Designed miniproteins, single chains. Designs and how they scored, part 103

Each design is a single chain, and the fold is of that chain. pLDDT is the mean over its residues in the fold that is shown.

## One batch from the design tools (miniprotein)

Design m3572
Fold by ESMFold2-Fast:
Order: structure tokens, then sequence, then C-alpha cells
Structure m3572 (fold): chain A 76 residues (1-76)
């Protein structure tokens, strides 16, 4: 299903942030992504996800995470 596919991409984004971002930013961004995963799982209407703390992520990490969020949005 679209929701399951979107959650999978968001979980990949979560793992990437946890691995590659600075620890304090990673913890806050992971918390934001966990909230997005919950929102997607509970959504009954079309829903678009946005990257939490985009401005605080390193540019290379942000680019990879934005690609995963775009794939999640395409699956929804």
Amino acid sequence: SGKEQAVRYLEEARELVAREAPADVAERAVAGLDRLIEAVRGATQPFEVELPLADELPADVRAKVEELLARANAAL
C-alpha cells in the first residue's frame, strides 16, 4: 500500500539521519521523523510530509533525506 511504502522511505530517512547527522541534530530530527511516521500511519486523507529541521542538517544529509521524503510523498 502507499502508506506502507511511504513509512518504509521515512524509516530509511530516520536511519540515515541517525547515522550521518551530528548527534544533537540527529536526535531532534529523528523525533520529528518518528512523528511523521505516526501521522502517515494514522492518516485518513491525503498527506504531504516535510523534512524536520532541514536548515540544521548537513547539506549532503539533507539532500539524501529530501530525496527519501519525495519518494514517501509520491507513494502517498
Scores: mean pLDDT 77

Design m3573
Fold by ESMFold2-Fast:
Structure m3573 (fold): chain A 68 residues (1-68)
Amino acid sequence: ADELIEKAEKALKEGNYFEAASLASQAVIDDPDNARAYRLLAEAFEKMGLPSAAETARERAQKVDPAL
């Protein structure tokens, strides 16, 4: 999961939003308790113009770890 998180963050920084979403999705599947993966997924979806999907991912991140 950690390797997928790092790759998703890099993809997001490079503007590669589809790859970021794909990698973050894999990280969520590998570790559903990883709030950071949900945060990255939400950001990627928002950048892709998918606000409803982004909102769902953001809500999941908050429920997993309110500190993030």
Scores: mean pLDDT 79

Design m3574
Fold by ESMFold2-Fast:
Structure m3574 (fold): chain A 96 residues (1-96)
Amino acid sequence: MAKALGDRVAREGLDLDQAKELLRRVLRELGLPESLIDAAVDLLTELVESGRMDIARAVELALGTALGMKRIREGVENILKTRKGISEEEIEELWK
């Protein structure tokens, strides 16, 4: 999945702004919260602007990281809901 997005960026010759828009669209379609989408786009920007990676590689890493963080957040939220009866509003504040 992440490789397919990176391959598309390389094939279409997308610049950083186009790659950021593509990443935002894909993550929204996958149902990620806006805070995690913004974090993924910030990671993409940092990796490319720091000269550490090309755009295609940075998109692959940012997408993979965002999906991993989504799973971690879901795991933490399930534990908090099950063990402590914490409300959804309290859980949303945890990530701010």
Scores: mean pLDDT 77

Design m3575
Fold by ESMFold2-Fast:
Structure m3575 (fold): chain A 76 residues (1-76)
Amino acid sequence: MEIDKKVEELKKQGKTGPELARALIEKARKYYENGDFDKAIKLAQEALEIARKTEGPDSGLYLEAESLLNEIKKKK
């Protein structure tokens, strides 16, 4: 998966915070599109936690991760 490679590359470069959270959101969306709801939920939760720590709970990044998580749970 291209998104999985991006997440690994960011971690190898020591890049954390907003970029990693965005990559995790994108990876979660890919699993959601493939019907893998459990993995999508786990990745969206990781992105939500990182977004909360780096940008805060009122940030667009946090809201995007939370919205995605709710969407996946609704379809499951």
Scores: mean pLDDT 76

Design m3576
Fold by ESMFold2-Fast:
Parts: C-alpha cells; sequence; structure tokens
Structure m3576 (fold): chain A 70 residues (1-70)
C-alpha cells in the first residue's frame, strides 16, 4: 500500500518537474495541457473541462474542472 503510494508520488514529482521546465521554456500550451491531464490521471481524476490561454507576455490563465474516475 505505502510502497505503491511512494511510486505514485515519484511519478507525479517527475511530471511536475517536466511541467516546470515546459513553463520556463515557453512551451506550447498544448504540451502543458497534455502533462496536466497525465498528472490528474495518475491521481485518479479526469479533466472534463479545461481552458488555457497564453498572452503575448507568456502569462497563462488556466481553468480546470476535474471529475473523479469511476
Amino acid sequence: HHHHMKELAERIQKKNDELVELIQNDAPYEEIVKLLKEIFDELGYEIVKFKITKDSNGNYTIEVEVKKKK
């Protein structure tokens, strides 16, 4: 039980590190959305609605609605 949670935490941490790198490198918003979906999927949630907008200065507005998986 705890061993499985540790592996899950390590996978989430790795994806979070990838997310930070994508943001720092001004990656396309589609790549950021994909990684967010993977993170929520690992946590047992699905993204049912999301909207990400990037302005000309590289600022992101992120709106996310999630639902627990059956």
Scores: mean pLDDT 73

Design m3577
Fold by ESMFold2-Fast:
Structure m3577 (fold): chain A 65 residues (1-65)
Amino acid sequence: SLEKEVKFALGAIYDALGKRLMEQGKYEEAVKWYKKALDLFKEAGAPQDYIDEVEKNLKEAEEKL
């Protein structure tokens, strides 16, 4: 569905933003965007590999707080 396609695309964009924020040392902001990406991927029914990657990235960001 269009809704799932949009959510998947937004999730990917937010994951990419989280990664950029991690590179900049902006860990609190990275956590916020990774959480948004994770929610969007779950709602979109994204493949498990995408969900696992974002969960790993989120955990790494949270460990920096």
Scores: mean pLDDT 89

Design m3578
Fold by ESMFold2-Fast:
Structure m3578 (fold): chain A 110 residues (1-110)
Amino acid sequence: SKLEELRETFEKLAEVSELLREALRKLEEETEEGIKEAEKLLEEAKKKVEELKPSIPEETYKKLLELLDKALEAVKKGDLKEARRLVIEAEASVTVLMMKLHVEIKVLEK
């Protein structure tokens, strides 16, 4: 059903949001180990976003992939300030999408 599809998409977006929050925390540590862990978390978040392509708006999908690619590039260059900024923007985009889906779910639940 559409309600089940929306709930599944919401749960997958919640997983992406959690990965981005953990990546931000690791980048804020400013340690070599934290940076390596943040890179892995961002790569996992990107993979989960790619799996969501058929379930989210195309414009939001493209925006999230661009932000995550730029964040990964910033991490590789050691630009931690830019990496944090991009991760915050990506998390904000995920949060806005989750809020919109939550409203749709609640309307369908009565």
Scores: mean pLDDT 89

Design m3579
Fold by ESMFold2-Fast:
Structure m3579 (fold): chain A 64 residues (1-64)
Amino acid sequence: EEELLKKKQNYIKDYSKRMQALAEAELSRREEARKEFEKIYNDYLDYFNSKKDIQKAKERNLNS
């Protein structure tokens, strides 16, 4: 009957809305995690490059 069709439509609509909200929340969380990881990686890269440059400069000059 018409009642069954209405129930099915309402369920699909509610489910879709819920899934969209979940996906949006997950995307936001994933983006935040990625941003944090990128920051840590960049900080590490900068530190490593700085350390390598200092070592190379010291070795080249042999002023120890």
Scores: mean pLDDT 72

Design m3580
Fold by ESMFold2-Fast:
Structure m3580 (fold): chain A 67 residues (1-67)
Amino acid sequence: SEKDKILEELRARLLALGLPEDGAENVVAGLRDQIERENLSLEEVRELADSVLRAAEAHLAARAAAA
């Protein structure tokens, strides 16, 4: 499905940012559960995935600046 493609792209991007495989998998699994529980639209799923990715990028950048 299109929602699954978005989640797989998110997983790949999280792994590229340096998240461990288990961490990326847990994030994707949590989002999949939320999507099913709340019956999110395709647009809402895209926005949620983008928000998660931006939060991860910002967190990693802040940690790099503090090191």
Scores: mean pLDDT 81

Design m3581
Fold by ESMFold2-Fast:
Structure m3581 (fold): chain A 58 residues (1-58)
Amino acid sequence: SRDDLLREAFKVANEGQERVDELRAQGASDEEISQVWVEMQKRLAAIQEEYDRARAEA
């Protein structure tokens, strides 16, 4: 369970970084890149909350 959440977090971080790298290569705006970072941070925060909840219930 917690290991699955950690793997999900790594997947989110890697996919977010790849998306940012692609946008930078395409000359995307700083605003567009910032939106990707914001969405990635929201997803990671949600996974962290679920991880903390799972740890508290264990």
Scores: mean pLDDT 82

Design m3582
Fold by ESMFold2-Fast:
Structure m3582 (fold): chain A 75 residues (1-75)
Amino acid sequence: LRISGRVTARRQADGTAEVVSAELWVDPALAAAGLSPEAQSELAGPVVNRAANEAIEKALTLPVGEEATGEAEVE
């Protein structure tokens, strides 16, 4: 069972980082295991948040206009 997320954030001139893309991949085995779409979403939420936090933290160390990517997985 695997859920993975990838988030890209861009460094902003105001000292913040903006999320510019978010991608989520859910293992088809989750559906085969009988997990509802709601349960799949609950598992995905923490993964996306973890990836977003990593992307934002990286982007904040970069020059304005540069992008950083964060990734997270649950198995």
Scores: mean pLDDT 77

Design m3583
Fold by ESMFold2-Fast:
Structure m3583 (fold): chain A 60 residues (1-60)
Amino acid sequence: SREERLKAIEEIGKETMERVKKVREDSIAQGLSREEIYERMLKITEEASDEIKRKLEEIK
């Protein structure tokens, strides 16, 4: 059970981190503020967080 939860977090988290990192880099290059960067990151992580949460509830 713990192993299943960890794998779910690692897989989804890894993919999400990649996307978030790219968005942050691009936003910084555009000169966006930290607040705006946060909003973009949150939008991407929200979807991944939902998937992680769903899997965690199913795996327990």
Scores: mean pLDDT 78

Design m3584
Fold by ESMFold2-Fast:
Parts: C-alpha cells; sequence; structure tokens
Structure m3584 (fold): chain A 80 residues (1-80)
C-alpha cells in the first residue's frame, strides 16, 4: 500500500500535535510564564502545518477519523 507510510506519518503528526496541545493546556492551567507557552505553540506550528497539508492530500471530503478531526481543528487554530 503506497499510502501506508503517509497514513503512518499522519497518525504520528496527529498524536504529536495532541500531545503538544495537552502540554500547552497544562501550562496554562498551572499559570506558567506566557513565554514558555508561546515557545511550545511555536514548536506546534510546523507540526500543525504539515498535518493540514498531509491530511488535505490523503483524505477526501468526509474521510476523517475523530482524532484527526480534533487535531485538524487545533492545527487550524495554530496556523490561522
Amino acid sequence: DPAAEERARLAALTAELLALNRQIVELRENGADPAEILALIEQAKPVAAELVALAERLFGQGEMSPELGEALGLALTLTS
């Protein structure tokens, strides 16, 4: 399956972005320095951009997992 590697990459990016978002939420809840939160958001932006681009290439309209949908919603918030 030539798309298997790309699907594995999409799953990895989804997991990475969700993990970064959990860290950002935890930092916000704990009243961390805004600079630390911004640094983590900057780390998340390239992951979000790659996720959006790869998802657009691999999935047609309506072909999306719930986890991917959540990650894409987060990615669009991060990339505008």
Scores: mean pLDDT 78

Design m3585
Fold by ESMFold2-Fast:
Structure m3585 (fold): chain A 99 residues (1-99)
Amino acid sequence: MTYSEEEEKELLEELEKEAKKILEENPELEDEIKKLAEEVKKLLEQGLDAVQKYLDSLPTVEERALAYGAMEYLKSKDVVKGVMAMLAALRGAERLKAL
């Protein structure tokens, strides 16, 4: 079943609240996301295949999640949205481990 618009809004509000808290507790994360975003931008200039190969080469779920956060930051220019994307990727990986 697809999430209702109301359920999706609640999930997004929870992710935004968690992302803001993480950024307040880990101020260095903003700089890490911005730095990684510059590297991802260079890969994107080489093509989507280069970005996908880079993501597949990352050894940990945490590093891959951070890369997804950097990609969202490049798209939105919003660090909070970047951290939200990182959290969503981490939760997706935990869901797969539970299967």
Scores: mean pLDDT 75

Design m3586
Fold by ESMFold2-Fast:
Structure m3586 (fold): chain A 67 residues (1-67)
Amino acid sequence: KIEELLKKLDSDDFAVQIEATNELFKEAKKIDSEEVKNLIAEYVGASSVDEFREKAKELAKKIIELK
């Protein structure tokens, strides 16, 4: 569930954050939405841990919104 992934992205455990971002990215690829595809592109363009985390949260929120 994407909502659970969003909560895991807010974890202080870096390993949990990485696993959540990987699952989120995998789920996002299944969604046929231009808005989601644009957010995925921003996420893969990120180059810092903080940037990845922020973009991953934005992607998760967008997927929840589209449900």
Scores: mean pLDDT 74

Design m3587
Fold by ESMFold2-Fast:
Structure m3587 (fold): chain A 93 residues (1-93)
Amino acid sequence: MEIDEIKELIEKGRKVLDELFSLGPFAEVVERLAKILGVTPEEVARMIAELETKIDILENAVKRKEITDMHREAYEEAKKLIEEFEKALQQLK
C-alpha cells in the first residue's frame, strides 16, 4: 500500500459521502439506504460515521507520510464501506 493509493480511496470516499448528502435531508437518505442495505437507519448512520472516521485516519497517514497497520486496517474497512454505499447509490438514482 502506498500513499497515492490512500489518496485515491480518500477522494472516492469523499465523493460517495457528497453524493449521499446531495440526495436530500440526512434522515431521509439514511431511511432509503436502510431499506436497500437491509439494515436499520441507526446502522446506516453508524456506517456513515465510520466511513468519515476511517477517511480522517487515512488523511492522517497522508499528512504524516507514514503508513502503519492501523492505517492499513482503516483502508480495508473504508474500501468495503465505499463499495456498499456505491451499490446502494446505484439503486437510489
Scores: mean pLDDT 83

Design m3588
Fold by ESMFold2-Fast:
Structure m3588 (fold): chain A 88 residues (1-88)
Amino acid sequence: SAFEEAREELLELLREVEERIRKETDKEEILELLAELEERLLATGELAKAENAPEEVVQELLERARRVGLLAGEQLAKQDPSLEVVPF
């Protein structure tokens, strides 16, 4: 089904985004990754509605995305000392 395919692709994207957020300290990159994830979540949610996917399956996807969002929020909130600033 279209929803099942989108779900698997979204789970792979969540894994890739989580890995990238852990390695990247650039705020713009993190925000771009979050924007892409949000767009893909919305598209997958529309497919879930069209196919009457079980609410519990949709909630599992939202919970996984929420955890990635929390990780990104932690990275954005920290003043990361690994960010290269041109010294005086």
Scores: mean pLDDT 73

Design m3589
Fold by ESMFold2-Fast:
Structure m3589 (fold): chain A 111 residues (1-111)
Amino acid sequence: SEEVIKETIEEIRKLADETLKKAMDLLRQGKFKEAIDVVREGIRKAIELLKEKSTNPEVLAKIDRLEKLVDETVDWLKKNIDKLSDFEKALYIHSLIRGAAEELIKLAKED
């Protein structure tokens, strides 16, 4: 229903905000690997939330593609952690969380 979609979007937004705050707090402490793990788990929870409420195979396929892209990006960041500036680390955290949340919200609206 439209009400379930609205509630799902609000839950995704709340989860994105909480994930961003936790990841940025860890980055401020110099704990970038832990920050990236928080980002991955936050996005995974948002993906699971949408997958539970979606029965559309095309939407589910797009969610799986997003999950793969996020996992590949996180793995790359972990391998290249020593090469990244604090600004680049913050930019990746913000971009991953906001980008994933925006895509999941868009997919929640695609019935």
Scores: mean pLDDT 88

Design m3590
Fold by ESMFold2-Fast:
Structure m3590 (fold): chain A 100 residues (1-100)
Amino acid sequence: SDEEIKKLQEEAQRLFVEFVGRASHVARREENAELLELVEQLIETADKLFKDPLNEETFEKLKEIAEKIIELLPEEYREEMRKIFERLVETLEKIRELLK
């Protein structure tokens, strides 16, 4: 339903903002230019996915970039960030299934 899709889109947006916010904070604190560049690529890829939510290549690229971000984070942040990312992916998969 349109209402269900809207609710899932709002949840995906919330999870995305949380992931980006946390990764950006670490990147700035650690002065990690590679991590900052990956966060910028993640934002650009997410914008493309929101414009074309059924694009499989864009969805796979989003997952690849997010995994690279998690790998560059200090160990203490990796588990929490992976949980946020897994919830985001699950929410995006639910949206994609409803749009088919």
Scores: mean pLDDT 88

Design m3591
Fold by ESMFold2-Fast:
Structure m3591 (fold): chain A 99 residues (1-99)
Amino acid sequence: IKEVVESLTEEERKAALAIVDMLRELGIATDREIAYQAGVSTEVARKAARKLAEAGVIEVSEDEYGNVGVRLPRELQADPERARRVFDEVKKAIEEALS
């Protein structure tokens, strides 16, 4: 988790923070919603989402129109307590990296 957060640019960290917050409240988000919430481009939102997915924190999917969606991985959907711990750790690492 720390290594992935440290690999993010400042704008990707803002996108990653928005992803974590949106998934904690809604369980799902789109690249456009993440970009709007974080104040970054959809390309930055997509890059941040891909890096978090590679770390196993989130699941990324694309529709036939090229829209990118993010959600909790199936294993974290089955374990809300573990999901909370993972997201709290990611959020803390992002907040520390932004300051």
Scores: mean pLDDT 78

Design m3592
Fold by ESMFold2-Fast:
Order: sequence, then C-alpha cells, then structure tokens
Structure m3592 (fold): chain A 87 residues (1-87)
Amino acid sequence: SPLEEFLEQLEYWAGVPREVIEEAIRIVKEKTGTKLSDLEILQLLVFRVLGRPLTPPFSPSEMLILAAYFKGKTAEELAEEILRALK
C-alpha cells in the first residue's frame, strides 16, 4: 500500500520507527474522532512538507526533505502538526 511503502522509506532514510508515526496517528484520532484513514491523516503532513499527496514513489531529494522533517520528532510533536493541518 502507499502508506506501507512510505513508512518503509521513512525508516530507511530517517531511521524513524513506524511505531512513532502510528502513535501520532492514534493520538490524532483520539483527540478529534476523525473519520479520515491513516493514509489521509499522514497525507496532511506530506502535503504540508512537499506540496503533493502521499503517492509514492518519492524522489531521493523528496525523501531527504521528508527525512529532515520527521527525524527526531516525537509522536506527540507529529500529532500536534497534524492537528494544526486539520484546522
């Protein structure tokens, strides 16, 4: 799936465990009760960072930008960024 491919690329390029991304999505769902899928929720961040939807493949330069954005962020910090994108 596009979501699984993206999670694999983030782990490879940024060393970001998928569990961090999955926890951020869970926090957003708990706080908002949103009906958006995991892919649609994560697409809000990808669109903010790259200006395009979460439709792999991503180029190496796009992956470096995404890696820089996601690296070192906690699940709570990523959830806050998603919540801002939902407003």
Scores: mean pLDDT 83

Design m3593
Fold by ESMFold2-Fast:
Structure m3593 (fold): chain A 65 residues (1-65)
Amino acid sequence: MKPKIFAAGDVTLEGYPDTPENRAHLARTRELAKRYAELAKKLMDEEGLSPGEVGRRIQEELAAE
């Protein structure tokens, strides 16, 4: 059976591996991180930007929020 222990990276709360509120908050934070990762991939694939330039673009969008 699958263990109820979350893998590292899914629950990075260290001392809090199983808290419903922390789990939901972590999942939402991961979704935001995935969105920026997807944007980075598109910028590299479509515009050929370097990882450094992609980082600047993401930082710029975060500042715009």
Scores: mean pLDDT 64

Design m3594
Fold by ESMFold2-Fast:
Structure m3594 (fold): chain A 82 residues (1-82)
Amino acid sequence: SMLEERGKAAIDGLIAMAKQSALTDPQAALENLKGAYSISLGMSDDLQEQAIKGMEEVRSLIPDADVREKADELIEDLRKHR
């Protein structure tokens, strides 16, 4: 659907921005992950799985332990909604 296509584009964009900032600005990366999480909650299981994979890639790039923990919380919450 057009909603799923737009949702995917938004999630992919937010994850790309989060990857770009993960090393230099972990807090900005976390804010982008929160955005991706919020959009993915109303989307298909397939799109949620894609979001989780992207979020996990970003999480692996984050050097700040506290920010990584918050990213892990978002990922785990999204897994529970699948």
Scores: mean pLDDT 86

Design m3595
Fold by ESMFold2-Fast:
Structure m3595 (fold): chain A 87 residues (1-87)
Amino acid sequence: SQVVAEFVNKLLAILQEAIERTKDPKVKEQLSELLQQLKKLSLSGNVPLQEFVDLVRQAVALLEQAGLHDLARELAAVMEELLRVLE
């Protein structure tokens, strides 16, 4: 679905912004790994929704720990909207 692709692209953009704003090299590395994993899943013909959601939840938790509370809330909100569209 094109609508699903638009939400996925928004999630990936938020993670990219978090990587750019993060000054902690360890957090930057972990976020970059999550971004790469999410990109690989988004390019598959069938996105495993549970695995995708679990990776996004890991990213939200990491952003909260890094003090990027604004991006964590935005990422969680976009994920909730995506899940609502998939009803």
Scores: mean pLDDT 82

Design m3596
Fold by ESMFold2-Fast:
Structure m3596 (fold): chain A 76 residues (1-76)
Amino acid sequence: SEAKRNLDETLQIIEDWAKGGNEEVAKLLEKAKQLRSEYERMKKEGSPEEKIRQIGQELVDTLHKAGEIIVEEASK
């Protein structure tokens, strides 16, 4: 799906920045990977939609935080 492709692409961008040595971005990447695994597990198991949405939102928030740090670092 488009959402899965967009998530894969976003995680790859964050991973490339984490490899550049930003420790905070690396920690957020680890959290995002854990949240993604939980999200995929919940979808596979048929968990309630609201719980899937909550984990999905936490994943999005984590990715957004990583993006904010990347923009701030790029501005230096």
Scores: mean pLDDT 80

Design m3597
Fold by ESMFold2-Fast:
Parts: structure tokens; C-alpha cells; sequence
Structure m3597 (fold): chain A 100 residues (1-100)
């Protein structure tokens, strides 16, 4: 669980970075970054509280929300696709943590 939580948090940080790098006008990129950071926090907190499955479930939800916001807030298609892919990786890492 601890290693899974670290991987999920790192993937979430990468998703946040990708969202900001791909951000166009408006708040979509910021919203995506906030959701991605939330995913990492949920994974970490769940693992620390001995509830990795609950933390993973919340982290997956937050990561998917980040992907949706990133798609809407991207300045171009390539940037948006990369940010969504990073958010999907964050969701996958969170799911993996929940299975440990």
C-alpha cells in the first residue's frame, strides 16, 4: 500500500504538471491540476489511515475529473491528449494501490 500510494501521488503530480503545461485560456487547466493534486492526496491519506481501498476509490474519481477538465481547458489537441493520458495513468496507479 505505501509503495502504491507513492506511485499514485507521483502520477498525480505528473498529471497536474501536464494539465498546467497544456492549459489555454480560462480555468480548465487549473481545475485539472487541482483535481490531480487531490487524487494524490486521497491516495496518500487512504494509505496512511489504513484504508487504501477507500483512498484509491477517491483518487480514481479525482484523477478522472482531472482528465475531463484538462480536455476542456487545453490550448491545443496534442497538449490536451497528453494531459488526459497523464490523468488516466494517475487513475491506473490509484487502482493498483487499491488492489494491494
Amino acid sequence: AERGARRAEEAAREAARASIESAGNGTGGTAAAVSAIGAGASARIGARRGRPEEGARQAVTDARSAGESARSGAKNEEGGERAVEAAEEAARAAEEMGRE
Scores: mean pLDDT 77

Design m3598
Fold by ESMFold2-Fast:
Structure m3598 (fold): chain A 83 residues (1-83)
Amino acid sequence: SAEGFELLFGPVKEAKKLIEEVETKDLEKEEKIKKLKEALEKLEEAIEIIKEHEHQIPNVEKYLEELEKLKKEVEEKLKEVEK
């Protein structure tokens, strides 16, 4: 079900919270880097879960595309902060 599908994306919710904290809080550079790296790990975890359960998830290609896009955005933000 749609509700069950949302539970598979627990790591995505955690990643989004970390990204929001970096964007909304006045954090030191080191703390921003740590949170962005943790967000990347959570997104990679979500992508792995989806790929492992590909045949059980409807519209899996769309969700993978959205997560890969979010991951790239976080990677670019991390590169910007590390400069």
Scores: mean pLDDT 76

Design m3599
Fold by ESMFold2-Fast:
Structure m3599 (fold): chain A 66 residues (1-66)
Amino acid sequence: MTPEELEKEIMEGVAEIAAAVLKTVASRFDLTPEQKEQLDKIIEQLLNAKTPEEITQLIRQGNAIL
């Protein structure tokens, strides 16, 4: 694996972990239907995120909803 390939795989793994954490946290809060829909969209975007900047921004957006 090149360093670039390894970094990409690490970022994909981080995005998956972040998505799983947000999903778990969402299941424990009494969220409005609107908050749940917004969070579901963020989780979907997070699973497709390719850069650390995208991942960080999506985590911040998810945290702002919670």
Scores: mean pLDDT 76

Design m3600
Fold by ESMFold2-Fast:
Structure m3600 (fold): chain A 83 residues (1-83)
Amino acid sequence: MLEEQIKIAEEAAKPLEEEIREVMERGAELARAGENLEGVREAQEVVGEAQKELAELIEKGTLTKEKAYEILKEAIERARELL
């Protein structure tokens, strides 16, 4: 059921909420200052790719909590490196 897949994604994101917030705040700071705009753009692309992968797995009903965590964690780490 779609609702169960969404819940899996939300539960996987909970331990990463602080890290997600930090990355988003850093990106917003850089964008406002006009600093590292290429890195901000690339970080947005990384996040977009992760969102597409999660949405695809949710639609297929094949998302696991472990896979959701891996996708989110990888996106956070890549975004941090770009910012």
Scores: mean pLDDT 81

Design m3601
Fold by ESMFold2-Fast:
Formats: sequence, structure tokens, C-alpha cells
Structure m3601 (fold): chain A 58 residues (1-58)
Amino acid sequence: SREELRKKILEALEPAEREAVRLALEGRNDEAQALSRQAMEEVGKELGLSVEEIREIL
């Protein structure tokens, strides 16, 4: 289901999002944004989804 897919995406993104928040709190916003984008691309590649499709599901 869409809810199960959303949960799977969120669980896969959690480590990168946690690190991105830490980087942003240190003022390292460019690195935080790059990490979030890379994580979405990697999750998308594993699930056969584009970054745009992931954003629509979330």
C-alpha cells in the first residue's frame, strides 16, 4: 500500500535525515542539503522511484 511504501521510505531516509539535521544545526547547510538529496536518490534507485515520485509519496 502507499502507507507501507511511505513507511519504508521514511525508515530508509531516517539515518541521513538525522545527520542532515545535525549538519544544519552546525551551520553546514550546503552539506545537509547534499546529504538529503543523495539519500533520496539512493532510496529511489533501490525502489525504482525518482526523487520527484518519492516527494509525492511523502
Scores: mean pLDDT 84

Design m3602
Fold by ESMFold2-Fast:
Structure m3602 (fold): chain A 72 residues (1-72)
Amino acid sequence: MSKEDYLAKLLAALLPQVPPEQIGPLARELAALTPDFDYAQLTEFVVRLAEALAGREITPERILATARELVA
């Protein structure tokens, strides 16, 4: 399974508010932000991303902005 496919599965499971058509593009962007992450680090990253976005409006732009902050 590719890193993008794994991220797509995690996004669908942990951020179900994201429309299905946005999952692929988001997984690709998140893979680009996390080139050296293993699968355990990717899982923790998406869990932390979901926690940071809890109770907030979920948009692709907000997901990517939050992801960039978590990687920095």
Scores: mean pLDDT 82

Design m3603
Fold by ESMFold2-Fast:
Structure m3603 (fold): chain A 70 residues (1-70)
Amino acid sequence: KLDELIEAAKKAKSLGKLVVEIREHPDGKVTLKIYAIDENGNVTLLYEAEFDSREEAEEALKALGPIFEE
């Protein structure tokens, strides 16, 4: 699942602007979404994942770090 998230982030970056949305839910679960924003400002959701904890979501974000940096 992490590999799929990383591939979605790479695809988003190739399409335009990579945007990551993180939402923590009251039950402690975390939703992570990967969006692409094209040159016309159109937003496309490429991947959505639910993590059982904030720590798991933070590990996923750490794995995405090199992709954000060009």
Scores: mean pLDDT 76

Design m3604
Fold by ESMFold2-Fast:
Structure m3604 (fold): chain A 73 residues (1-73)
Amino acid sequence: MLSDEEKVNRLIGRAGALAEQMVRDGASAEELQAKLDEFYKELEKTIKNPVLLERAKSELERIRADYLARLAA
């Protein structure tokens, strides 16, 4: 079974890659936020280590802020 660290790396990596694709494909801010909210819920269900969960949530919110700014430009 994957460690929590491996799960975080995979989920955050997938979230970033999806956000990049969505911005390139002309997705709305609402569509991007909805997809990132799915990753947020997946982190909460999947990551058992509270320190890793908090870091992963912070990283996901950093991804959200960055790609929302790119959509607003």
Scores: mean pLDDT 85

Design m3605
Fold by ESMFold2-Fast:
Structure m3605 (fold): chain A 90 residues (1-90)
Amino acid sequence: NAQIQQAAQDLISTTPMIQSIQYDIGATTATITIDLRPGIDASAVVDGIRPFMPAGTTISPSGSSGITLTVPTSNILATIDAIRAYFSVF
């Protein structure tokens, strides 16, 4: 959990497009919710980020400014890293 918290904090601090990150870790799956800053199209980000997601990740827009990801719990850190990679490329 400390490693996940650090990765999430690093993502927020290095990615100006992200306003906040929340996560809920279950036994087999975890949910990651990302709030984007105003003016960023969540649906466009969902479509753009999909190729970078680890296998087993489900991604959907949450309202106009949010993204929700459902991932296997073992892949949560890899998913945060993939999100960072996407935003660092674009």
Scores: mean pLDDT 77

Design m3606
Fold by ESMFold2-Fast:
Structure m3606 (fold): chain A 88 residues (1-88)
Amino acid sequence: RAELERRLEELERRYRELAEEMARAAEEGDAEKARELAEEIVRLAPEGARVYGELQGLSEEETEELEERARRRARELGEKAVRYAEEL
């Protein structure tokens, strides 16, 4: 439990760092960098959902649904950042 909580905190911190870097890249009009960071965020998001599912004692099916939802939300965020950079 404590190990899973620390792992979730590290994943949340990394996600926040990547999101901040992606926002900066988008503001600078660097669509290529924003896209690379968006790909990393999409990779990281389902890992956070998986750890959260383990902490909450969710079933494998419930955890998979959270992973899909997290990946979808991360993809949407990334697409918006890239489009913002491209339109600048």
Scores: mean pLDDT 82

